# Designed miniproteins, single chains, continued (4): the designs that were tried, part 12

Each design is a single chain, and the fold is of that chain. pLDDT is the mean over its residues in the fold that is shown.

## One batch from the design tools (miniprotein)

Design m12382
Fold by ESMFold2-Fast:
Structure m12382 (fold): chain A 91 residues (1-91)
Amino acid sequence: MKEKLIEILKEALEMIEKGASPREVADFLLRKAKEHPELRFELETLAGLAYMVEAVARKMVEDAGISPEEAERWARELLKKAVEEFLKYLE
């Protein structure tokens, strides 16, 4: 069980490093949750975080005048750190 979760999280981390948006990462995690129902809680929780950081990034652009590129970079960096910390806990 934990080994499969580690594999999925490493794949998510690689996606983020290759420039995937938090929404794309969330959609990936939700697909993996359907394929691995035993990991649904962990994967859906992390997907929820990814959707939340995407929403905050959008609000930063709309309300705070931050560029879309800077907001997206912030969101990806925050999501990357969350995935890395979870992965460290599992390893």
Scores: mean pLDDT 84

Design m12383
Fold by ESMFold2-Fast:
Parts: structure tokens; C-alpha cells; sequence
Structure m12383 (fold): chain A 100 residues (1-100)
């Protein structure tokens, strides 16, 4: 079901948030590694959301809001701003909880 697919994305986001909380980068190289992991993860989530949109389960507005939050999250990681990164994950989880 659509609910099960959205619940899976939410669980992945929660697991990713816990992973990010445990990782404490000490160098620019380690921050770049986090950036690459974040980008790969968000690309995977975006592909699933685009499929849900094509199937008519989420609106164009909801998809655009998710994309905006993805960009905000990547910017937060690029700027080494963990507080903003965590807030953005929470906003994305809230958006997905409201969709289902």
C-alpha cells in the first residue's frame, strides 16, 4: 500500500538521522564524506517520491516541498550546520506523516 511505502521512507529518514547524530566529523574530508552519503540517500528517497507522484498518490506541491527540504538539508550539511540539518529531517518526516 501507499501508506506502507511512505512509512518505509519515514523509517529510513529516522535511521539516517540517528546515524548522522553518531557521526562527528573532525576534518573537511570527513564533512565531504557526509555530504556524499547525504546526497546518495536523498537521491534514493527522491526517486521513490517521484514514483508516488507519477502514480497519483502525492501532489506536485508535496513533491516540490520535499525537493525544497532536500536542498535545504544539503545546504545545511555543506555549511556544517548540524542543528539546521536535524530540523530539516524533522520537517521532511512531518511532511511525509501528513501525506499518508
Amino acid sequence: SVKERIDRIIELLKEFKEWLKKYKPKSDQEWFFIYLQVKAFLDSVLRELEKLHQEGYITEEQLEKAKELFDKFLDAVRNKNYEEAFKTIDELIKLLEEIK
Scores: mean pLDDT 83

Design m12384
Fold by ESMFold2-Fast:
Structure m12384 (fold): chain A 86 residues (1-86)
Amino acid sequence: MLEVRGELENAKAKVKVESTLDGHTKVEVETDRPVRFIEAVFTPEAIARGGLVEVSGELPDDAPEVTVLLFYAEGAEKKVEVKLKR
């Protein structure tokens, strides 16, 4: 599986992860500025090893993997910490 540490420069990301009643995991990502696109997939194990990414989308609760979409402003990058809780 892919493990990626994502970065945003001049942007702040807020990530919220919730389990839904229908057995999916909802992930919400909010940034205060436009970001450049980077697509990656990571697992909770990758995060525990120091992987940091911004995430979005809805995933099954039994799938420990998440798809990460990072968008960067032109020429900008900054480290973003993502915490997944179930």
Scores: mean pLDDT 40

Design m12385
Fold by ESMFold2-Fast:
Structure m12385 (fold): chain A 62 residues (1-62)
Amino acid sequence: GPSGGELAGQLAETNSGKENADAKAVAGAARAAHQLVPETSPEEAAKGASERTGAEPAKAPE
């Protein structure tokens, strides 16, 4: 659904262009999404951002 994970994915796409997103940009977008959508955990936001951009979710934001 329209969760913070999806928002994190959209932010990561905006920052890096979805086909070229790196883990750093994804982690930053996940943190921002968690701040904008408090009901989303940092881990869920990181996974959503990584899934949307294709970057590996190896590094979860805090």
Scores: mean pLDDT 61

Design m12386
Fold by ESMFold2-Fast:
Structure m12386 (fold): chain A 90 residues (1-90)
Amino acid sequence: SSALTPAERAGVEAAIAGGREAIATGNKEGILGGTAAILGAAGAEFEGSLGLDAAGSVRGAGLAAIAAGEAAGSERAIALGREAVAHAEA
């Protein structure tokens, strides 16, 4: 099946949630970085749809959510980005 693994799926969901938390701060760097995290997660979805390993894209999306959270002062975005990175390592 051309689909994400359960770990990659959990990582995508965490990265999207982290990106959304960073955007919700209204901080410009949080909006830009949170958008990058969501786009990275969409890239992981696309890789999964092609039957490709998406772990690297999930990790990248998680790191983007962490960076956005740090820039915006969102501990929630940082925590969710760390969850995405952890799922990519599973």
Scores: mean pLDDT 89

Design m12387
Fold by ESMFold2-Fast:
Structure m12387 (fold): chain A 100 residues (1-100)
Amino acid sequence: SKKEELEKIIQELIEELKKQAEKLKEKDPEFAETLELFIDLLEFLLKNIDSIDVEDAIKLMIEFLDKLIEYVEKNMKDEKAKEEIIKIAKESKEKLKKLL
């Protein structure tokens, strides 16, 4: 179902962002903390996914990823970490668009 695919995309995104946050703890602890806040929001959405219309949840996720990309582009100084996080977000966004 679209819901099962959405849950899988969110779970995979959480795992990838957790890996990036762990890598950033030594280099950029403030950005690692900010990335953990984004992860917390995704975990909250996943926990409450049954309470939201699937297409609305997909649209909300796309908006979330656009905001994450914008924040990373404006605020992250580590170019390698920036490129990796933006790539993760863009790949997740493309998977979500295919569900609409």
Scores: mean pLDDT 87

Design m12388
Fold by ESMFold2-Fast:
Structure m12388 (fold): chain A 67 residues (1-67)
Amino acid sequence: MEKKLEEEKEKLEKDVEENLEERIEELLKTLGWDESKREQMRVAIEVALEIRKIGLEIDAELKLKKL
């Protein structure tokens, strides 16, 4: 279980890192924000990644309690 959770977290981090600039550009265009908001968007993506990782931890804990 732990090994799978670690692999999923690493996969999420890698995907975000590899496509970070592209994701920032697309989100800025989608929301109609200008380049001055690029840093705010980067922080938002990083926070979203951390929230997703926490969600994976919670899901794993809940599954372990059922065993």
Scores: mean pLDDT 74

Design m12389
Fold by ESMFold2-Fast:
Structure m12389 (fold): chain A 84 residues (1-84)
Amino acid sequence: SELENLLKELERQVIHQRRKESFYRRFEAEVQRYGATLELLKYFIEEAKKLGFSDEEIKEIVNRLLQRGLISPELAEEILKYIE
């Protein structure tokens, strides 16, 4: 039914959003623990790609770290170029 298909799609979207938030929290924690290095950032970007996150979703994650002051603008610029 249309309703059943809609509910399954909403469930997939909720799972995806929870997975993104969980990934972000882990990424943020590692950046806070070890410091924002290009190596660490590249590692998490490659993990995000393997998990099926889009380039735009990955850029959003990087911008969240920048907004929170956890990475420098220079590191953000470098890693955003790497995502492409």
Scores: mean pLDDT 85

Design m12390
Fold by ESMFold2-Fast:
Structure m12390 (fold): chain A 88 residues (1-88)
Amino acid sequence: SLSEKLREAIKAFEAGNYDEAIKLAQEIIDDPNASKELKLNAIQLLVRAYLAQGKRDEAIELVKKFLDEYPTDGMPLTLLGLVKRGIL
């Protein structure tokens, strides 16, 4: 299931396997059957994985892209603010 795939992505991230976490998170985001909640959790994980790899510019562009898709959600905006301030 997609929920199981999200759990696998989180475990990969916690183990430092950022490339695997990115791959699994992207698969959830690209799945048309994924709920908005699952996609937002996958987006957050994807951004965190990019930041952990030092890919700050890619993380910022990803957040900007998803702000266009989910402008009513405070979570992506908060994450963008943290990235810009260098806190994440």
Scores: mean pLDDT 80

Design m12391
Fold by ESMFold2-Fast:
Structure m12391 (fold): chain A 67 residues (1-67)
Amino acid sequence: SAEEEEAALLAAETAAGEEAAKKFGVAPKSITAERLSETTVRGTATTEKGTVEVDLDKEEVLKKMGL
């Protein structure tokens, strides 16, 4: 569903933002998420110090959210 897709993409954005904050200690200038496949979503966070990418399994993310 559209809600499940949005939830998975939001989880990828959240994970990328958390990883960027943990690695660089600065707020991201941009965060994006994209669907790489039917089973994988990618979050990308860009900071002044660098970029991080986090790949998540969509089915596992939705299961953890109770969807």
Scores: mean pLDDT 82

Design m12392
Fold by ESMFold2-Fast:
Structure m12392 (fold): chain A 119 residues (1-119)
Amino acid sequence: MKSLEEIAKEIAQRIKDLAESLGYEVTIEIKVEGNKVTITIRVKSDKPADEVVRAITAAIVQTLLDLGYEVRLTRSEVLSPDEFRLEAEIVAPDGRRYRLTIEVRRLSADEVEIKITLE
């Protein structure tokens, strides 16, 4: 089974490939703190935040499914027109459970920040 760091790297790579295929400029940072991994992505995009959330969430879910994980959406929250939060429970092939959090915030007319947390 892959470590959370290896899963985060695979998620980050798929998001980068998706964004580049769409012509977007992206900056990706991965931070590992004990049993918690955070992926911070900045994307230049004039698309609505909900469209960005949809595309990124689909890429994350597909990556996890390809790795043999089960994904269960537990919460979806619109905090503002420019800010979204999604939470899911993910179950590893060995039965271990992790929490996935995806937070999306529009910083400007053409810049979106996406924060993905696995713990």
Scores: mean pLDDT 75

Design m12393
Fold by ESMFold2-Fast:
Structure m12393 (fold): chain A 80 residues (1-80)
Amino acid sequence: ATPTQEQIDEQKQVEAVSGLSLDSPEMKNLLLKVAVEMKRPDVLDLLTEDANGQEVYNALRVLGIDNATLLAAIKRVLAQ
């Protein structure tokens, strides 16, 4: 389905904080590290082997992780 404007704005916040595009391999790797840092490795149960960064982002949001919490976790991972 086509993303809503709010979903697009939230995704742009993630790209701005990380400096990475959502469809990049680097974003996929970053979001998987974020899931581990947040103690949410269960995100892998929602993903196929070929999942891209956009799909990892969508899975984290489906698990009830709000965008503000995700942005804070990204900042923590990037600081280390």
Scores: mean pLDDT 79

Design m12394
Fold by ESMFold2-Fast:
Structure m12394 (fold): chain A 81 residues (1-81)
Amino acid sequence: APSELEKLVAEMIEAVRAGDLERARELARELGRKTRTGAELGQVMELISDALAAETDPAVRAALQDAARLMEEVWRERQAE
């Protein structure tokens, strides 16, 4: 069975591909909150990178990059003092 993080990444990518950018942002924030360690961040970023490598639509690629950035921002906020 997929992990909670793998499930959230898949749902976020699906939302981006569906053009539901508000849902994608919600899921990106949830990923940032639920990702705990640098190793987990690495796994999440690898899954997003794989999706980006397979994606040919420039709008979907841009939205995936924006979602990844938001996720990393939320994760960093949780790791900061």
Scores: mean pLDDT 84

Design m12395
Fold by ESMFold2-Fast:
Order: sequence, then structure tokens, then C-alpha cells
Structure m12395 (fold): chain A 82 residues (1-82)
Amino acid sequence: AEAEGRALIERGEALIAAARAARDYFSYSNDPLPEELLPAVEKVMADMRARGLPPSALISGLDAVEAEGRAIVARGRELLAA
């Protein structure tokens, strides 16, 4: 339980950090995306392609990944509290 809780917190925090960094990057830069941010962007782009969404949905998709990360962190903390 404790090891599972810590693993979930680490995974959730990584998703939050990547999604926030990617969103900030797209808000202020037109340069190629840094390699460390690709996993969050690729996850969103794969979902957008599956649903037939336009490129303008990228920022809202990144916000959804951040929300998913927060939910994972919350679940990990619940496991540590139990």
C-alpha cells in the first residue's frame, strides 16, 4: 500500500509538471517542443486524433492531463493514509 501510494504520487506529479510546462511553452513560444515535454503532448495528440479534434484543442487537452495527474496524486495520498 505505501509503495503503491508513493508510486502513484510520483506518476501524478510527473504528469502535472509535464502538462503545465507544455502549456506554458505553447502560450509563450513557437519554437520546437523540448524533448522532456513530449510524453504529455503525445498523450494529448493521440487522444485528439482518436476523437477527430482540431489542433486548437491542444491547450484544453493539456489541462485535462494536469487534472488526471492531480487525481492520481490524490488517490496515492489516500493509499498512504489508509
Scores: mean pLDDT 71

Design m12396
Fold by ESMFold2-Fast:
Structure m12396 (fold): chain A 80 residues (1-80)
Amino acid sequence: MTVTLRYGDGNGAIREESVPESEVEDFAKQQGLARVNSIPELQGKDFEVTVERDEANRRYIVTVKSKDGTYTVRFFVREV
């Protein structure tokens, strides 16, 4: 089974992608890491990526935090 996910690419575009249901959490984590890897000021910092299922809204909440706590970004990956 696949799910269609809608997410922002961090560059002002909205993307939709069909992902196997078993791979959705890993896909969401990869999108989180891609967001911070594109920011030069964050190079060399360690990050933790957490993915939380929000079943009532059919979405995943992706939170990327630096281990020193100085940077946090949160975004959503939604099921369509």
Scores: mean pLDDT 78

Design m12397
Fold by ESMFold2-Fast:
Parts: C-alpha cells; structure tokens; sequence
Structure m12397 (fold): chain A 78 residues (1-78)
C-alpha cells in the first residue's frame, strides 16, 4: 500500500510537469485510495485538488510538488 501510494505520487508529479492536470489529479486520488486500503481512511482531496489547481494556473513545478507531497503523505499513513 505505502509503496503504491508513493509511486502514484511520483507519476502525478511527472504528469504535472508535463502539463496534464487531470492525470495528475487521478494519480493523487489513487495514492489516497491505496492509503485507505491499508486501513488509513482520510480525504486526499486537499492534495489532489491543490495539485490540479496549480497545474491549471500554469505552475507545473508547484503542481508537481503538491502531487508528490500527497503521495508521500498517503504512503506514510498506509
């Protein structure tokens, strides 16, 4: 669970850098689903939504940081 969550965060960061906010958001959701499957139910919306918003505003660097940070947070709690 933890490794899967972290890998989803890494893929989200790459998608954010590539300018794909929808794919980045989906990877954020997958990271938090993996954490929940590990018995840590929590809302991943803040990280996923923040990452998507930053990418849509044309700031892929900050979007990538938020996506990766979300994946790391999900992994730590899974």
Amino acid sequence: AAERALEAGRRGAKDGEAGNPEAMYQHGVEAFKAAREGGAPQAGDAYATSAKSWAEDGNPGLAAQMAYGGGRAAARLA
Scores: mean pLDDT 59

Design m12398
Fold by ESMFold2-Fast:
Formats: sequence, C-alpha cells, structure tokens
Structure m12398 (fold): chain A 115 residues (1-115)
Amino acid sequence: SMEEEIRRELERLRREGERRGWSEALLYARMAVLYARRGDYEKAREYLEKALALVKDERVREAIRKIVEGNIEEGLEELLKLASPEQAVQLEALHAVIKDPLLLAAEALVVLLEP
C-alpha cells in the first residue's frame, strides 16, 4: 500500500540520517520533502513546521514561511542573502523546476541545513 511504501521510505531516511550524521531539523525537512512529493501536503506542512522549530535563525524561518504562503520571490530573495554561493546556485535551480510552494520551501530548507 502507499502507506506501507511511505513508512519504508521514512525508515530509509532515518537510517540514512543516522549514517550521514544529519541534524534532526534536516531529517524533518527531508521528511517534509518526501510527503510533499507524495501529495500528502498536511504531513509535509507538519514536518516542515517541526524542522523550522529547530532552526535557530529567525530570518531562515521567516523566509521559508513566506515561500509556503506563496510569497515565493520575497522568501527566496531573503534566503539568497543568507546562502553561500554554492547554496544560492542550488536554490535558483530548485526555483526553476519546482512549481509547488510547499515542496519548494521544504527543498530550500534542506539546502540551507545540509553541512
């Protein structure tokens, strides 16, 4: 079933996160991406909010929430000011291909939280 498939993918993400030393915030952001890609927007939003609660920089939290609310241009502009050059290239690439604001917000948070 789809629920069993999602559960297996979540277990894979948890094991990969442990192996790679991902922060809890990064793990939650990646779970939000998984749920958004599967069309479970309620769970995607829940896990994105869990990730944001662990983010210390209020500017990152505010920018991501702007993207979720559909204020994509302003939110991305704020994230680009905080991003390294390498992160900025990834954020611009995501913006070019992702039309869904919630998926874009979750993927952008992953970029900023990756070591």
Scores: mean pLDDT 87

Design m12399
Fold by ESMFold2-Fast:
Structure m12399 (fold): chain A 63 residues (1-63)
Amino acid sequence: GGSSAAGAGAAAGGGDDTAGAREAGLYHFQKNSEEAARKAREAGLKGGNVAGAESAERDGLQS
């Protein structure tokens, strides 16, 4: 790790070219797992919206 962003340019400066291509391939591979996790979180967030309404109900009238 580094406490300075000076090295950030090195990581982003050329990593994207190769990393991007590889990440695209791996992205599709891991996308399956990540998509499930994201879907679960989005479903949870969506469901949380319903649960949030419950919290909002107590915070104030929803209408």
Scores: mean pLDDT 51

Design m12400
Fold by ESMFold2-Fast:
Parts: structure tokens; C-alpha cells; sequence
Structure m12400 (fold): chain A 97 residues (1-97)
């Protein structure tokens, strides 16, 4: 799953449609997760991640460069989203670790 999320984000950086990439990831989430509540949470997280990629391409590229694995990429993207939504923490401090 994480590799597909990272690949979708990279395609959005290259100008791909968020809506098209999200539809493909939704299919994969529906196959991988049986709990409806967890499916909705994952779909919402992925939607926010792709929207963030389109709005902040430079930050997303930096996260990609500092993330050796797809899982680390998704974890760092999620952490950055959490900091921005909650106003607590530093993106620069996170990306320099």
C-alpha cells in the first residue's frame, strides 16, 4: 500500500489529477482493509496527502528525498499534515531528523 501512495503523490507532483489518483488508491484500500471505519480514515488521510502534495510540491519533494522507504514517506507526510492541522511543532525540525 505505502509504495502505491508514494507513487500516486509523485504522479501528482508531475501534474496528475488528484481525483484520478485517489480513485485508484480507494480501490486498493477497499481490498486491503475490511473495517468500514478504518477504510474511511485511510481514504481521508490519502486524500489530504495528495491535496498537500499539489499545494506544497517543494515540501513533498523534500520529504521524498529524506524518506528511503515508502512507509517512511507516508509517515513523514502524515506528521507534516498533523503539525499543520494542529499548529503544534516545526516542519523544519521534523524534516531535518
Amino acid sequence: MYSKIREAALRVLEGASIEEELKELEKEIEKAISDPEEKEKQIELVRKLLEFTAKHPEITRRIYEQSPTPEEFVQLMSAVLYILENGSGSIEALLNQ
Scores: mean pLDDT 79

Design m12401
Fold by ESMFold2-Fast:
Structure m12401 (fold): chain A 60 residues (1-60)
Amino acid sequence: MTPGEIGKYLLDKILQGKSFRQIAEELGVSQAFVSRLFNAEEISEEDAERVAKGLEEKKA
């Protein structure tokens, strides 16, 4: 996933009423990591890959 796709995914989850904690649990990362992504001016490729891996693990 691209950094832009990650940003869109995170925004969509917030608009659905999910908290940073719930998003962190879905992605297998810390709340601090999710908060950092939302406050980051730019999302790195490494951060995007970490989110993509978490989403793949949740894929039914």
Scores: mean pLDDT 73

Design m12402
Fold by ESMFold2-Fast:
Structure m12402 (fold): chain A 66 residues (1-66)
Amino acid sequence: SMEDHALRSVDRASELLGFSPEQTEELKKRAREIVREHKDNEREMLTLLSKAIQEARDEHERQRRA
């Protein structure tokens, strides 16, 4: 399913980028919301999933600078 695909993408990004378990769970919640809200528009859903992962990466990098 698209939800399964989105959650696997989050797990992969978390592993590659070194997200904490807390950050990973928050991103998974966001991914589920995006999939549920945009199930009728795959293009927008994929765009929003990419943005959510990028935002999580940017937040992780900000925490490294603190």
Scores: mean pLDDT 81

Design m12403
Fold by ESMFold2-Fast:
Order: C-alpha cells, then sequence, then structure tokens
Structure m12403 (fold): chain A 72 residues (1-72)
C-alpha cells in the first residue's frame, strides 16, 4: 500500500541519518531498520540532514509526521 511504501521510505531515511550522525556502516543501519543497503546509499546521496533527522524522529515515535518538510 501507499502507507507501507511511505513507512519503508521513512525507515530508509532514518537509517541514512544514523550513518551520517554516528558513523554507523550502511549495512548495519540497513539491518537495524530492515531496509536495503542500496536504499540507504541512495538516501545519503539525495537527502540532507533537514530531511533525514525528522524522518528518524518519526520512525522512533518521537515526533509526528507533520514535522516532515515534504511527502516521502
Amino acid sequence: SAEERRERRLRELAAAYLVKSTGMSQREAAERFGVSVRAVSRALRTAGMETLYPAYLVVEGRAPESVLDEPV
């Protein structure tokens, strides 16, 4: 469904946030969030911290989706 695709996209962005913020490997971040390494690599290239950090907070249940700047 569209909701499942959106949730997966948020997890891809959240994984990329951990790579950038902590130096975690792309493989470890992908395994933590149940996403592909390729998707994490793509998110790292296409999204800035202003997108990655809110996605991480939403996935962790710390912020509502209203903090996202654009539809994912």
Scores: mean pLDDT 80

Design m12404
Fold by ESMFold2-Fast:
Structure m12404 (fold): chain A 75 residues (1-75)
Amino acid sequence: SLKDQLLEAARAGDLDKVKELVEELEKQGELEEALNYKDELGLTPVNLAALYGTEEVYNFLKEQYEKLGLNPYID
């Protein structure tokens, strides 16, 4: 799914893929669900970017959470 792809792109630090997936999810009205979607360890896309990804991906995703009024630090 696009949600699973976003988790993997965030973990990989792939900024171009993260931007592509965020745009597609926003067009489908699923961006908020995808940003709150957790892997089997309970980690969201922004959590994975913070732990494993790049600063650029982390900052981009954090901006998406802030734009939607979501807390990027809540599990």
Scores: mean pLDDT 83

Design m12405
Fold by ESMFold2-Fast:
Structure m12405 (fold): chain A 85 residues (1-85)
Amino acid sequence: SLKDEVSKLSIDEQIERLRELRDKALEAMKNSTHPGQQGDYRLAVDLLDTALEGVEWAVKQGEPESEIRDFLGLVIDLVERILNS
């Protein structure tokens, strides 16, 4: 569902979706009482932070929009799998 929604988005919309996922993962991490789940949420936050830094750099370097979009789609898919574990 999330992957299908994100595949229709522009790069700017995908970046906003990553920020929303980061906020959700961070809140889930803070509210989790299970060490394994807390670790998964922490991994998701770290992955999203790295991806957001990377995409800003890639845009400034003039990387092709299609490559940036594909990369963001992969990150969102991975984060969704982590959060739904």
Scores: mean pLDDT 79

Design m12406
Fold by ESMFold2-Fast:
Structure m12406 (fold): chain A 79 residues (1-79)
Amino acid sequence: SSSALREKFEKELKRRIRGRAIALVLEESLGLITDAIRAAREADERRYLRDVLGFTDEQIAEFRKQVEAEYQKLLDKSS
């Protein structure tokens, strides 16, 4: 059903948001990420979300906002 699909999508989305936020914390802590590497990873993530998961550009933008929000929460929790 459309309700069950929405629940599965929401759970998977939350899992990916958290995973990406954790990755950002680790990348920043390592001090090894250049702007070029960050841009390349963002491009790879955009392609994956679009081509594999079928995300729209609007859904990708929302995903990025939620990753940033989760990243900020993780920074606050680590202090």
Scores: mean pLDDT 76

Design m12407
Fold by ESMFold2-Fast:
Structure m12407 (fold): chain A 83 residues (1-83)
Amino acid sequence: SEAELQKALDFISEKRPDLLESLQTLAEGETQEDVEKLILGVYRMATEGKSVKEVAEELGLSELQTFRLYLFAKALGIEVEPP
């Protein structure tokens, strides 16, 4: 939902505002929906203790998006296993 996305953005901005800027740069050429899925995915991992695989399945992520989610989660300091 849009409300969940806003909470996710606020969370990332509070923890690592530099990563939000980096994510926007990495998203050059990606769809807005694909970027929003990565933001939501990291938030669910951080707040709900979900794995990369669980979030990837819930959000319908591609293999590349799943790997990007893993890297983004690690950059935020979330303890996460490789996909």
Scores: mean pLDDT 76

Design m12408
Fold by ESMFold2-Fast:
Structure m12408 (fold): chain A 105 residues (1-105)
Amino acid sequence: SQSQQLRNLGSQYFRQGNYQLAVQYYDQSLSLDPNDFLAWQLRGLSLFQLGRYQDSIRYYQRALDLNPNNISAWRNLSRSYRRLGRTGLSRRYRRRARRLRRRFR
């Protein structure tokens, strides 16, 4: 689909370290397919790489609304809260990721 092609293009720019362009293409992908939890997560990760930690949290939360068993999104949420100095929330979400990993081992 066009949305998948745009996500793939975003991921290409992400791998090149061009997080600003990655964000742009993930936004276009999500405009076509708002149910793509991977695109929400990768958009958030791109914001994290740009130092936009609070914004990254909103996008990880959207990914988790669509797929609450996404271990990587819980880990990323924890990392963003750590960067913001919210150590209690960081620890809470890190433990959530660990519990999910043990359950789906």
Scores: mean pLDDT 90

Design m12409
Fold by ESMFold2-Fast:
Structure m12409 (fold): chain A 69 residues (1-69)
Amino acid sequence: EKRKLEQQVVAAESAANISRVGVETSRELAERTKEKKSEEELEEEVERSEESYRLAEEKYRELREEYES
C-alpha cells in the first residue's frame, strides 16, 4: 500500500520546503535586526531554523527512500 506512504512523502516534502523558507527568512530578519539584537541572539535564531530544516529534510529523504524501495 504505497498510497499512504506517497501522501507522507508529499507532506514531508512540503514541510522541508517550509523549513527551508524559514531558514532564509530567519537570516533576512537577523540581517535587518542586527542593530537591535545581540549577535548571540541572532545566531541562535538562525541556528534553530537551520536545525528544523535539517530534521525536515532528513525525514523527507527517509520517506522518499522507503517509497522508492
Scores: mean pLDDT 78

Design m12410
Fold by ESMFold2-Fast:
Structure m12410 (fold): chain A 61 residues (1-61)
Amino acid sequence: SAADVLLAVARADSPRLLAALERDPTLSPEQVREILEAEGVPKSLAQAARVRENLLALLRA
């Protein structure tokens, strides 16, 4: 499915974040932001929340 292709791309781009969300889908937007910042991708809380929702939607597909 298109979701499988997008999930594969997300795994290549943000492997630590995707692995963390697969392990714990209840991670908060603040925790997602901290993981992204540690990977060198600084984001606002709103941006981190959007990334979180998009990745969780792909993982549920």
Scores: mean pLDDT 78

Design m12411
Fold by ESMFold2-Fast:
Structure m12411 (fold): chain A 72 residues (1-72)
Amino acid sequence: SIEPSLRLLEEEFRRTVAELERLLRDVSPEFLERGRRRLREAVERLLLNPSEEGLREMERLRRELLEEARAL
């Protein structure tokens, strides 16, 4: 079943957005907005074609966004 994977994806999305907001609120609100947009679009694409491989790609995107945010 893909339901547990979709639930995990939703939780990862929420956690990533919250962490980006915490890191970037006072540093770069513009990057925060772009990061949220990119992640939302990626989540929407994954929801249309859910797969374990896609979840791993989403996790990679999440990690990359957080690394970029921390480097600002």
Scores: mean pLDDT 72

Design m12412
Fold by ESMFold2-Fast:
Structure m12412 (fold): chain A 73 residues (1-73)
Amino acid sequence: SSQADQQLQQLTQYSQAGDAEGAKQAYQQLHQVLQTLPEDQRREYLARLSDIVDAAPPSVQEALREYALSQPG
């Protein structure tokens, strides 16, 4: 998905810049797009998302965890 690719790229850029709010917004947009994708594609994007989060600064990681915990399911 071009939308998922774009949001994943934005998340990567915000994470590299240490922009926790930008990263959280890109993560939210990516999550919405992933809900519309077939399971196989969603799984691939989730794997890439995990790699980006693991490489992110602690401030970005914490913001994304807080956002994820605030979302039911």
Scores: mean pLDDT 79

Design m12413
Fold by ESMFold2-Fast:
Structure m12413 (fold): chain A 84 residues (1-84)
Amino acid sequence: SEEDIKKAVEILKEIYELLKKIEEKEETEYDDTSKKLLKLAELAYNEEYSELFKLMEELGLSPQELIDMLEELLKKLREKLSYL
């Protein structure tokens, strides 16, 4: 739904803000799935919605599946930042 897409975009923007803070303190290696989600986060933060939605479609995830994965990544990034 449009509401689910808006929620995903909001979480993506928050992920990118946390990523910037983490990268200022420590260089981190990410797995391929996380790298794709971080690319979505960069596109959302820069409001590059055309490329964002194209990449989301390529991933083949439903909006709800994407939200679930993003919330898991957000939790991991928040935890990592708390230890830095």
Scores: mean pLDDT 81

Design m12414
Fold by ESMFold2-Fast:
Structure m12414 (fold): chain A 92 residues (1-92)
Amino acid sequence: GKQLIVDYAVLAAELTRNKDFKAMEELVEEIRKKAEEDPEEVRLQTLGLVLGVAMALEGVSLEEIRAIAEASDEAQLEELTLELQRRIRERQ
């Protein structure tokens, strides 16, 4: 399951850095369509998406995002994602 978080984090970060909002919207819609069929896959993809976007917005490089995601277990990635979401909310 962890590999989905890693792959989607790197993908989301790349799209964020390139300001490819159309590809990001399409990716979110594809994930959303799977919610009833593969809820666990959607959960992992969503964690990766949020993690990747948040880290890219903080200025973290794609290489560093991949390294952090690969070095962390799933629980650590969930905790990091929640912390980054909190920081984004506080900057509104």
Scores: mean pLDDT 79

Design m12415
Fold by ESMFold2-Fast:
Structure m12415 (fold): chain A 78 residues (1-78)
Amino acid sequence: EELQRELRRLELAREIADKINRTVVMDDEQIKEYEELKKTDPEKAEAFEAEVNARIDRLNQDLEEDYALMRKRFEEAR
């Protein structure tokens, strides 16, 4: 039982870490796409950058709200 609970905790930690990585890091494919846009259409490159940043901001805000809610529940349960 305890070993399975630990394993489940590690799986959740990986999922959270994966979500965080997606909110703050562009992959190589996204970087290449951005570089091509900068070369062929600077206005689209700026729009792409703004869209990516807006998406990151939304995900970070959602994560912060979820974390704050969980923290509040933890504090209230003490």
Scores: mean pLDDT 65

Design m12416
Fold by ESMFold2-Fast:
Order: structure tokens, then sequence, then C-alpha cells
Structure m12416 (fold): chain A 58 residues (1-58)
């Protein structure tokens, strides 16, 4: 759902600010995909949401 994806966007941005470590997302096939914390912080909520949809839903 859109509300769940928005919560994920907010969580990833907070994690990127707090840890400075690679951010992990899991694909629909159960494979990990990693994003640089600087990349996550630089993206808009819309850009990050689109990227999450691409990774999670394929």
Amino acid sequence: TEAELKAVVDDLKEEAKATGKLIELTTSEGKPVYFAPEEVKAMSDEELLAKIKQVVYG
C-alpha cells in the first residue's frame, strides 16, 4: 500500500542520516539491494518511492 511505502521512505531517510551505512532493501524475489546513504538523503520522497517500487515490485 502507498501508506506502507511512505513509512519505508521516511524510515530509510532517518536511517541514512543516523548511521551513514549502506541502506538495504529486499526485492520481491528476496534478494538484497543496497543504496548509498548520500544517495537516499539526496533523493526526493517521490524519487525514493519510485526506486522502492522498482526494487520491491520489479
Scores: mean pLDDT 75

